# Designed miniproteins, single chains, continued (5), part 5

Each design is a single chain, and the fold is of that chain. pLDDT is the mean over its residues in the fold that is shown.

## One batch from the design tools (miniprotein)

Design m16143
Fold by ESMFold2-Fast:
Structure m16143 (fold): chain A 68 residues (1-68)
Amino acid sequence: SHSTRMTEEQKENMLKSAYEAGKRKARGENASPNGGNPSKEGEELNLDEILELSQQMSDALAKGKAEG
């Protein structure tokens, strides 16, 4: 089977962390998403995949901030 270091489960965990950080920011707390960033060595993703993931994390953070 074709697999990467970043599984769908890991991506979901990153998005969940971003959403939770957004909720904390909405409460006036200083919070940043922890764990998982594209600067890790050995992750051979194309630019589109990196940009899409970054956009999804940004959207999750904004959604958490708006809904928190």
Scores: mean pLDDT 63

Design m16144
Fold by ESMFold2-Fast:
Structure m16144 (fold): chain A 63 residues (1-63)
Amino acid sequence: MELSVEELKEKLQKNADNIIKKAVEEYRKLGFSDEEIAEYEKYRKDLANKLIETLVKIHEKKQ
């Protein structure tokens, strides 16, 4: 029932990717250009990766 570090990282990454994907679809419907959407996606992925690395580091130190 406890998540391994690898499982935690995968779940956090999947959650972040899913949120970003939904936001991208909505912005596309609102008429944002593919270029604008790509910039937004990169920004959000970078932010998510930084947060995930921090959370994984904290979890690893706790174990």
Scores: mean pLDDT 78

Design m16145
Fold by ESMFold2-Fast:
Structure m16145 (fold): chain A 68 residues (1-68)
Amino acid sequence: SAEERFLAGLEQALALARASTDARGARTLLLVAQHEYERHREQLSPEVAARVEAIIAEIERVTAALEA
């Protein structure tokens, strides 16, 4: 489904952020993830939206650690 593809893309973005040694790259992944979530938020089921928010929160934590 489109929701499954979206989740897979975000999980890949999280994996890339975790593998990153560059704060700028991780920040870009975070901003893209946040923008895509906002664009598609109303089209997502509440269960999928909750999973998306959890993934974005994890990308945010990874990015903050790299920026520290």
Scores: mean pLDDT 83

Design m16146
Fold by ESMFold2-Fast:
Structure m16146 (fold): chain A 90 residues (1-90)
Amino acid sequence: GMTPEEKARRVAHLVARFLQDALDAGKISEADYRELMRLVTEAVRAIRAGDKEKAKRILEKAYNHLIEKYPELAEDFKRVYEEALRIIDE
């Protein structure tokens, strides 16, 4: 299976790319981008440490923040979120 480092890199790339694309398209604010990226960084650290449950809780917090403020992005981000959870559980 994947190492914790490989899982961390894949989740970081997947979620960061979505958030960067949303920022570049003007769909989210710079302030929300910074807060969401802070949460992504914390989740990635938890993945590297092998703490799957902590990583999932932090990603859920990021998901809830995004869908509450940007409901129009909810469906697309749900796909990213579910793929990140799949990677963590592998």
Scores: mean pLDDT 89

Design m16147
Fold by ESMFold2-Fast:
Structure m16147 (fold): chain A 66 residues (1-66)
Amino acid sequence: SISEEERTLVRQLQAAVGGEPNGVIRPSGPAGRAAREAQRLLGLPEDGVADEAFQRALHEAATRRD
């Protein structure tokens, strides 16, 4: 599961593109394509689903210092 804040952001993104704001990213939609590109950059499976592993990897990448 993802946080309520992240689900709210997904709903806002869906509304902005004229979709149904149900908090689910569809792999074939614009948000799904953006998610797959992010997953590719993070080395994750490119399924376009905003699952817990994807959210964790995004957070880790954003806070990582090398």
Scores: mean pLDDT 59

Design m16148
Fold by ESMFold2-Fast:
Structure m16148 (fold): chain A 90 residues (1-90)
Amino acid sequence: SESQEAARETAVAITEIGLSFLGAENSKKVGELLRKAVEAEERGDYKEAARYLRKASELLLEDSKKLSGVNKEELEKQAKGLEELAKKLE
């Protein structure tokens, strides 16, 4: 529904803003991949959803290599969460 789509787009926008504040250069691309993952899951395509989540995780790990301290640790934690979610969808 449009209300579900609006909620998803809002969640993606909040995530992109949060990732950008942590210094994630790929925040927008991660947001796009997370949206595609949700859309795939809504279609019952769990393998495709898992693929998008893994790509998002890889981008966050790449961004984390350029950071230090709390920001690095938080991006690594977010990346691990996405990988664990992808494994649960298989």
Scores: mean pLDDT 84

Design m16149
Fold by ESMFold2-Fast:
Structure m16149 (fold): chain A 80 residues (1-80)
Amino acid sequence: SFKEEAEKLEKEAAEKGESGDAKGAVEKIAELGKLAIKNGDYGLANRAAEGLRNAIESSKDEEVRKLAEKELKEIEELLK
């Protein structure tokens, strides 16, 4: 179900962030945002977008920042 898949992605994003896998965390947040949009959960999609903005602001890794910027742009375009 959408709820079970969303909860799994949220957990995986948190676990990757805690383990220092910032790129993996960004990928899971982006997957969560896109899944939320597909299922009409715009509240969750906006929270995922906020997570990506936080990654851009806090990341010192250029590759992580570029990935987060790309994924954020895709999500913002889908939310228009």
Scores: mean pLDDT 87

Design m16150
Fold by ESMFold2-Fast:
Structure m16150 (fold): chain A 79 residues (1-79)
Amino acid sequence: SALEEALRELEEFLLANRELIQKMSEEEKQQFLDIMGELQERLGEALAAGDEEAALRVVEESFERLKELIARIKERLKK
């Protein structure tokens, strides 16, 4: 399903950026935990409601936020 594919892509992205995640500042780590926490709560709510469209949207929105965060971390580490 599209949801299963989106979740797999998110997992693969996090695994590919594992070393960067370990090099996060305390502020970046808090932002990461906030995004992941919001993803878990909103995804759980959408799945409990049987709303696969909402579930997919939540995963896609959280993935974009994670990509933005990782891009900022990469920029900081270049300094």
Scores: mean pLDDT 86

Design m16151
Fold by ESMFold2-Fast:
Structure m16151 (fold): chain A 73 residues (1-73)
Amino acid sequence: SAEDEAKRGAWLFSQGRLEEALAAFERAIELDPEYWAAWRGRGMVLEAMGRHEEAAEDFARAEALAKRLGDPR
């Protein structure tokens, strides 16, 4: 699921495995493009990789999605 891939991405990020973390968050976004936590997670990895502009775009997307009504937790 998107949640499982995002959790895997977060764990990989905590291990410093940035390329694998990026791939896991990208997979989470493919599975659920409205899962704002995955966009936020990818943004954090991109920031750590020095890809600041792409990270800012992902953070903006995550914030916009998180404000939507009916997002199940």
Scores: mean pLDDT 84

Design m16152
Fold by ESMFold2-Fast:
Structure m16152 (fold): chain A 72 residues (1-72)
Amino acid sequence: DPSLDKLYLYLALYYREQNGLPLPSDEPELSPEEREKIRQVAELVDQLNEAVKAGKQEEAKALAQKLRELTK
């Protein structure tokens, strides 16, 4: 699914930035609005990972649905 592929790409970029890889202002791709969306998506994915780690399959499923809604 293109939406899921795009979502994972944005998450990868977010985590790269968090790991101290500076993204100069000359980055052409992400708008401030998209960066805000990435922030929200990263939070949901972090919660999803926690749910999976804890064996909370139902919670993980609900979080995955919420992610799809955000990328709609």
Scores: mean pLDDT 67

Design m16153
Fold by ESMFold2-Fast:
Structure m16153 (fold): chain A 74 residues (1-74)
Amino acid sequence: ALSVGELLDRALAAVQRLKEERPEEYAKLLELGRKSLTDPAAREELRARWVAELVAEGVPEAQARAFVDQLLAS
């Protein structure tokens, strides 16, 4: 398992990578983030996409899923 600091570093790296290498995916995540407040389908899609991006940065899938679930449950 990663520490909170390591998890945040990986999350920031994922955001920077998306902005530089995959700007359309970054824009899609921002749109899903706005829609997720009122649309359960958008929230579920956002959850799945963010988990995938964190896993790509080396975060264990179970920890990535728990982190994203906590953020979206608030």
Scores: mean pLDDT 81

Design m16154
Fold by ESMFold2-Fast:
Structure m16154 (fold): chain A 81 residues (1-81)
Amino acid sequence: SKVDELIEQIRKIVREAVEKFKDNPELLKQFVEEVNKIIDYVKKGDYEKAIELANSFIEKYKDNPDLVEFAKKIKELIEKL
């Protein structure tokens, strides 16, 4: 399904973030926890809430441009549904 393909693409982005931020495990843990919440809403069909969480994460971490870029990629994938 398109949703399963989307979730796999989001998980690929998470794997890239894990490699990028392996030297900052606290920041990475927070990112992974927020993305897992986004994935849970996507699985439930609540795309509006998934996008809201992505926007909240972008605003919270606005001073970290690399994290913001990963979050924006995830948001863009969800918006294509």
Scores: mean pLDDT 84

Design m16155
Fold by ESMFold2-Fast:
Structure m16155 (fold): chain A 69 residues (1-69)
Amino acid sequence: MPTLEQLLEAREILGEIIKKYGANTPVDIVIEEAAKRSPEIAEFIRELAKEADTVSDLLRKVDELIRQL
């Protein structure tokens, strides 16, 4: 299970990707950029990407998981 610390780190990385590339950035590019910063967080994002198309979808999924803790 992801920890709150891992979820907050993922949220930070996703926010930076939105700032650099935009809210409609495809999940493939998001995973690639996340892997450069943290391979562990990139693997977590890869699992979420199975149910998401864009970085905005991934951010919503991360926020949903934080709310369920």
Scores: mean pLDDT 83

Design m16156
Fold by ESMFold2-Fast:
Structure m16156 (fold): chain A 95 residues (1-95)
Amino acid sequence: SAMDQEPFVRRLLERLREVLERLREMARRGASPEELLELEIELGVIALAAAVLRHQRLLDLAARAEAVLRELRERGPSEELVERVERLLEEVEAL
């Protein structure tokens, strides 16, 4: 942390955690196309912010969350997707 970016990174981590908690529920119970689109937009904003901040770990976590969201849209809810989101939440907490 060599820059005054820590407050912005912290806010993005909090936002990503909220998105991942919602994604986990959607992976467990299913989601509407509107809910999927809302989360896709939120993840896109987080990914753009992470790229501007040059935060590679945040960018990677956002991209992996987008991959889960895409698979959820194509295949529907599954325990495998829930486990993938839980792994992402563990990695966000360790950051």
Scores: mean pLDDT 86

Design m16157
Fold by ESMFold2-Fast:
Structure m16157 (fold): chain A 80 residues (1-80)
Amino acid sequence: ATIRTRVVAENSEDGKETHVEVETVIETPDSTSTERSSGVVPGTAEKVARMIAASLSADAEVRLRIEGKRAVLEAVQEAP
């Protein structure tokens, strides 16, 4: 199975909170499932994205982009 995780984190106008959207797509030979969640957490988009990246599996291929007030994290992991 292939697990793809995409996180979009964007700073609030005052920079004290981050709006986070997470999408996880699990692809198997017979099905594809997509889970989405969103929330607001304290801190900057960069800090939040870096903490999420640090929590991911060592087997995941991770790409992090910091674009001003927005951070985009994409991870791909192969699972049996």
Scores: mean pLDDT 79

Design m16158
Fold by ESMFold2-Fast:
Structure m16158 (fold): chain A 94 residues (1-94)
Amino acid sequence: ASAEIEAALNRVLAEANKIPEIEAKVDGNTLTLTFKDTPLGEEIRERLIELALSNPTVAARVEGNTLTLTFVDNTEEAVAFANEMLAIIKEVAA
């Protein structure tokens, strides 16, 4: 995994872990987010799924309350996507 992608995903991990509705894990180029079945968890999940499905550089898998994102070897796009996820998480949690 690219060190820059891993660093960007770890920033998402840190922000997601501040929100009780989200459990986040990073493994290389893969970010796994599990959302609680609450109105806030549902809103964050829905917005992140929409973002992931609109971006061809990220392989998204949705299984119940779990969103798994696998980033291809494109550091610039992966970092940009991670920054968009951070913006959504911060906006919805505020």
Scores: mean pLDDT 79

Design m16159
Fold by ESMFold2-Fast:
Structure m16159 (fold): chain A 94 residues (1-94)
Amino acid sequence: SEKEELQKKAKEFEETLERVSKLVKEKRYSEALDLAIEKKNLGAILYTLSQMPEVTEEQIKKIKEMFEELAKEGKLNLEAALKKLEEILEEKKK
């Protein structure tokens, strides 16, 4: 049923955020970021990036590639996502 499918997606989204939050709390940032990217959870990706002390160029490239894929599928506003990513990266320099 459509209602059950929506409830399942909502639970999967919440479970991803909980798992990512646990990994971040344990300072397992690379694992948290990889999980967030695998689940294509934009909120989890941006949260993990904001908590990471350092972000590599390779990690940034991987995130941008995922954003481009989601944008091609009509699931993401690429301009808005890239702007938010840039804001987080700039805040880390302060």
Scores: mean pLDDT 81

Design m16160
Fold by ESMFold2-Fast:
Structure m16160 (fold): chain A 109 residues (1-109)
Amino acid sequence: MEEEIEEALKRLRELADKLVEYLQKRFGPGAAAGFQATVDDALAALKERMKAGVDPEEILKRLREAVQLFEEALKLYENEKSPEDREKFARLVTRALAVLSDAASTPPA
């Protein structure tokens, strides 16, 4: 479990770094900085919750969901063909950030 969570956190950070680069290119440095700060804050809060004894399976589930959403956003960005694709990208990123923030603040089940 701990190794699986560590792997998921590493993958999430790698995806977030790529998304920061793409956000900077298309939406400017302010959007990239805001995204990076939100991810860093959520991951820091999540690590504190893990230390407090939150269910590791629930944490892993939420991390995997966020990873999947970031992967979908990245693929959509790389294959952008229309304004609708940009709207879908923004929704996927917003959803992923919401999942991370929720995981960081949700009481244990």
Scores: mean pLDDT 76

Design m16161
Fold by ESMFold2-Fast:
Structure m16161 (fold): chain A 104 residues (1-104)
Amino acid sequence: MEGLEAGKRALESGTAGEAGEGAAVAGNEASKSGDLEASLTGGSGATAGGTGAALSKRGAPDSDAGRVAALGGESAAKGGELAGNEDAKKGGELAALGGRRAAA
C-alpha cells in the first residue's frame, strides 16, 4: 500500500523528486523480502530512486534526475515482482513512468 501510494504520487506530480521518492519507497518495500534476488533488485531501485530525488533537490535538470528516478522505479518494480509484493511492483512501475515524464 505505501509503495503503491508513493508511486501514484510520483506519476501525478510529474516531478523528478516525487518519482525518485516513489522509487525509493517501492524499492525498499521490495528489499524486505527473504528472497536474495528480490532484495538486491529492490535495494538497487531504492538507491537509484534516492539518488534521483537528491539530484532534484540539488537543482539538477529534470532530464537527469527524472532519468535516474525512472531507472530506480524499474528496478523497484522488478524487485516487487520477484518478492511477490504487488504494491511494490505497481509503485515501482508508476514511479518509473513519473520519472520518464519528468525527464521528457
Scores: mean pLDDT 78

Design m16162
Fold by ESMFold2-Fast:
Structure m16162 (fold): chain A 69 residues (1-69)
Amino acid sequence: SPLDEILEYVRERARRENLSPEEETFLLAFARHEYRRLLEEQKLSEEEAIRETRENVDKLIAALLESRK
């Protein structure tokens, strides 16, 4: 399913960026919530919701990496 593909993308990104298990768990929860929000509340198409969810996950990962001391 599209959601499963998004979640696998999150896991792959977490592995590449050496994120903690807590950060990965947070991002997986965020991705599930965001995908549903974009489909159900924002009424985006499936393709748009996939793209936007991935972009928002990437933004969160960038913010996490930037905030590291």
Scores: mean pLDDT 86

Design m16163
Fold by ESMFold2-Fast:
Structure m16163 (fold): chain A 73 residues (1-73)
Amino acid sequence: MEIKMEHLMDAPLGVLLYVSIAPVSVSREVAEEQARRFAEELAEELGPGKVAVESRELPDGRIVVTAAVFLGK
């Protein structure tokens, strides 16, 4: 099964990827907000970067949140 991550794969100078797993007690919205904030703080430290956040529910009800910081160099 192919995951089309064309924009991430086209970043030859690096993408910082942050992955977190939120327990079932944390809502998807809260988990995504926390991950986005963390990624935006990292982008400020590393220079101007674009942040993308996505989330998926695991079969056990936990939420996986992926935040990507696109590093322009």
Scores: mean pLDDT 69

Design m16164
Fold by ESMFold2-Fast:
Structure m16164 (fold): chain A 93 residues (1-93)
Amino acid sequence: MYGVEVSSVLELSEVLEILRKYGIRTVGFTLNGEVPETVYELPKNSIILNFVNLNDEEAAVYRLLLHSGGFELKGAVPDEIIPLSELEAVLAK
């Protein structure tokens, strides 16, 4: 499963636009590459957001923005991290 690093609100906004375009409503998350307390198995084409260079408060705000956008968040660990520029190409396959 692919992960994408998110370090800013701008990057988060770009990711959300791409996820909506491809009808994705469930996403995984990690914080600073740390394994979540509970790890869920996600559907085959799910994306995991790795929140980097954020403190716990900032990460909580980003999770709230995702929930407000209609996304479900589950703790998960990516097999591979890709740059945000490759995300749309991965989802188009």
Scores: mean pLDDT 76

Design m16165
Fold by ESMFold2-Fast:
Structure m16165 (fold): chain A 113 residues (1-113)
Amino acid sequence: MRLEEVLKELEKAVEENDEDKISELIAEILKLMAEETDPERIREAAERLFEILSKLDTEKLVRYVGGIKLWLEAGVVPGTGLKLSPATKEALREALARLGARSEDPAVRAVVE
């Protein structure tokens, strides 16, 4: 499945508050980012991922961001043997920093640290 298609499915899952589907799609997005070779596409995907997740309430946003941060620290794609590329790790760190900078919620700022 192409990265842009999965990002569109994530937006629908967020609108529907389907927590199981959101978790599944985040894992698939990270897998596709690990397989992507274009640094600009990886950066755009990381930004869109957190933009979409920012539509959730703070409690849900903090949970999903926390999960992504754990996978980023482990350096692996959830449910797979694939390692996150250096470009994917950098893009996720930069997108998390921007999420924290634009958020007025202390809980969101704390989870991105």
Scores: mean pLDDT 79

Design m16166
Fold by ESMFold2-Fast:
Structure m16166 (fold): chain A 93 residues (1-93)
Amino acid sequence: PVREMSEEERKLAEELAKEAWEEYPDDVFEAQELAMERGKEAGLSPEAMLYAVHIVNDKYIEKMKENLSKMTPEQQEAVLEYLKKREELDKKK
């Protein structure tokens, strides 16, 4: 559910997302929270704020995928278990 945002909102969201992951390069949750907080203070629409969070998340997923191949089997299993529990929670089964 993405609405067309203005070019100004889009650029501001991208800038805030970049500032957030630069501030917290190793903590995706803190980076997402910072992007949301600064976006809210800047008066961004909920859609633009979600776009900023999406940019932060994509950056960390890319880095995580690169590191995943170098993770121990135990760490890989923990990541897969987390994803499975998250999907189960969303389905409430």
Scores: mean pLDDT 72

Design m16167
Fold by ESMFold2-Fast:
Structure m16167 (fold): chain A 66 residues (1-66)
Amino acid sequence: DEALVEELMRRTGLSREQAEEALRRAREGVDPTRIATRLYLEAGWSPETASRLAALLVEWRERGLL
């Protein structure tokens, strides 16, 4: 899953630790919107960036990548 971690970092600007945490939480069944809100809003990112993270996690889960 190194490829998914690197893809998250590239597309969202998350650190490696944040990307790994987001991917782990999504695989545990945590709602993508909750993951995005916690990580991005606490880090001071824009709502647009949080929405982008949530959309990516939803897409990957629906595609069976999580």
Scores: mean pLDDT 77

Design m16168
Fold by ESMFold2-Fast:
Structure m16168 (fold): chain A 70 residues (1-70)
Amino acid sequence: MDEEKKRLEEERLKESAEKAKLATEVMKKVLEKYPNLTPEQHDLLSQAAADAALNKDIEGAVKKFLEKVE
């Protein structure tokens, strides 16, 4: 049994889940306020979600997105 392999696999899964959760939270926060986004605004939202996952900053990503569309 390789405990170090298990640790790395668990860390990888946790990191992926955390990034997915951060991206989902950005999408939910924006879509709850602005459900009728244009396709171009949806692209910007997807970029903001990716930025939030990378930087672990949901509020900053949402703010930057809103500054571009408002």
Scores: mean pLDDT 76

Design m16169
Fold by ESMFold2-Fast:
Structure m16169 (fold): chain A 70 residues (1-70)
Amino acid sequence: SLYEAILEQVRRLLDSLGMDPEADLNAQPQAHAAIQLLADSYGLPLPDAATRARITNAEALAAWIASQLA
């Protein structure tokens, strides 16, 4: 599925940046750069503050990207 493909790409990017895909993304200093790189790669604007607060792990980030592409 689109979601599963995006989730795998998200996890690979987080791993490449030395991030834990299962830990709170907002607790990790690379979070902003990771979200920006993924948004740019999918041609998406950065999420608003309310959406960003809900993107706490790889699954939530992948779900947001998938929802924007629907």
Scores: mean pLDDT 84

Design m16170
Fold by ESMFold2-Fast:
Structure m16170 (fold): chain A 89 residues (1-89)
Amino acid sequence: PVEAARRRAEEITGAKTEELKQGILDGDDSVLADLRAERARTRRLLDDLTRQAREQGVPLTAGIVFLELLARGLEEALREAEAYAASLA
């Protein structure tokens, strides 16, 4: 289950990285803003669900693991896109 969650997160972040690079080439700042917002929402959801699980004394679910991997992947995609933009300067 963890490997499946990792592959799915990588698949999503790979697509987002390509979208970001194309948006940078096109001069479309909205793609960067949208991904930053998606990353922030994913982190907030992960934090809330993890806190609730801890408060209720229940173990972390595969869904929470998936969100953690997705949040990290989105952060990496954003860093890669920002590095790409810098390389064009």
Scores: mean pLDDT 72

Design m16171
Fold by ESMFold2-Fast:
Structure m16171 (fold): chain A 65 residues (1-65)
Amino acid sequence: MMVSVPVEVPGAPVVTVTAESREEAERKAALVRSGTGARALQDLARAGHSPEALSAAANMIVRHR
């Protein structure tokens, strides 16, 4: 069962992370909200990347498997 979780990062649009369980989705969300993940999304947003690109980047911050 796939679960989607919205993630709010200051200075970036809301991104969506997806996983096979709520626990994994929340773990991914926490990694995206971490200093490293937040900085990466903020840098991409500052560079003018779309919300779609930012959501893709958020899901790439952690392993897809």
Scores: mean pLDDT 73

Design m16172
Fold by ESMFold2-Fast:
Structure m16172 (fold): chain A 63 residues (1-63)
Amino acid sequence: MKLEEALREVRKYVEEHAPEEIRELVLDWAEMAIRISVAQGKSLEEAVETGLKAAEMAMRVAE
């Protein structure tokens, strides 16, 4: 998996699940989580999982 594919997968999830008002914030948070995970030497698959969890947490906090 390429980094661009990982980012696209998380972006699709956020677009489907996040309210429009917070979508940009959730996307920024999720993408940051992916980039940090990759920088820490995690696999792209693990980075996607981390990004998805970050997006879900951001959406819950915004409620």
Scores: mean pLDDT 78

Design m16173
Fold by ESMFold2-Fast:
Structure m16173 (fold): chain A 77 residues (1-77)
Amino acid sequence: SMEEKLKEIQKRFKELLGEAQEIARKMVEKGLDPSYLYELQEILDKIGEAIKAKDLETAEELLKKLEEKLKEMKEKI
């Protein structure tokens, strides 16, 4: 159902948001380029908008982009 899919998306977003905050903290502590944080924030904002609009397809695609971005950032820490 749409409600079950929305709950799944919200759960994944909450988990990835926590990981993003931890990675961002480590990047700042290491003095890495803050431009990575701006790109990360844009993706997070777009996911929040998609969830609020109940645009499940867009939210799912943006979550995949977030996961890939976090993986890339994690390799630089």
Scores: mean pLDDT 83

Design m16174
Fold by ESMFold2-Fast:
Structure m16174 (fold): chain A 96 residues (1-96)
Amino acid sequence: SPSEQVRAEIDALLKSIEELAKKVGENPEDELLKTQTLFQIAALQSELWLALKRGLLSKEEVKEYLDRVLEIVEKYVPELAEFIKKSVEEFKKKIE
């Protein structure tokens, strides 16, 4: 189904984000890796927004994906956690 395809695409983006975040955790001085991680998170947020708007994901599913992104960032890239938390909170406000 279209919903199953979207979940697969989002899961792939989450795996990409986690791999990049792990690399940042290993190389915390690498500003390019941090920037690439932020770009992948922005891409995930765009996919979540479009999926929600198309009725392919529920608000609850979108919030769960956003929380998973924040958990990854808090674990591997704590210096970006406050920035990502604010972004996630703003996204949640827009979908209320």
Scores: mean pLDDT 88

Design m16175
Fold by ESMFold2-Fast:
Structure m16175 (fold): chain A 61 residues (1-61)
Amino acid sequence: TAGDALRDYLLSRGFSEEDATIAAEEVAARLAAGESVEAIARDYSEKLALPQAAIRRALSA
């Protein structure tokens, strides 16, 4: 669900389906490992050059 919301957000920002799917799978694995939404949102904001608040919102959907 959080991974799916991130995938949809990345697609809306012009990322490829491949890149968006990989990011969704990485997020699902990191959430399963017990990482916080805040930590994941910060990391992906830096990695993808996207606003942290937008990523956090997608991950909290």
Scores: mean pLDDT 82

Design m16176
Fold by ESMFold2-Fast:
Structure m16176 (fold): chain A 98 residues (1-98)
Amino acid sequence: KEEEKKKLIEKALEHVREAGDVLAQASPDRELARQTEKEVSELLKKAYENPEKAKEYIQKAFDVVAEAIRRLGVPVEAASKVTGHVREAAKYVIKAVK
């Protein structure tokens, strides 16, 4: 059962990495984009490790992404892709904590 949950978390982190790649490509501040990716990954890992607070950590991850999009000046099309990837990551975390 740990194997199944590990695969779900790997898929979640893969989506976070894809969100980070979109942020890095859409902005000259690639360092901030990668810091955002790391922060979102850490929040989703905390959601997985603390199921009772999973919704709180997931909401914080979305707040971090929204702030990064504003600060980096990401175009709307790229912002939609970033948010889409984080939403998919959140779905995998929720499945893993059931």
Scores: mean pLDDT 86

Design m16177
Fold by ESMFold2-Fast:
Structure m16177 (fold): chain A 59 residues (1-59)
Amino acid sequence: STADRIVAGLDLEAELNPEFRADSEATKKQVETLSANGDIDSAKKVASDWSDRVAKALS
């Protein structure tokens, strides 16, 4: 599913950038909760916002 792909991406990023692990794990939990409620659009937005934060921190 889309949510499973998002979670897999978050897990991979946490492995590649351990300093972002805590934020990645918190975001993963939020995505899983939203997906379980059927709110895939909000889950995508949460993951996108997380990706933007990581990109900004690495800049």
Scores: mean pLDDT 77

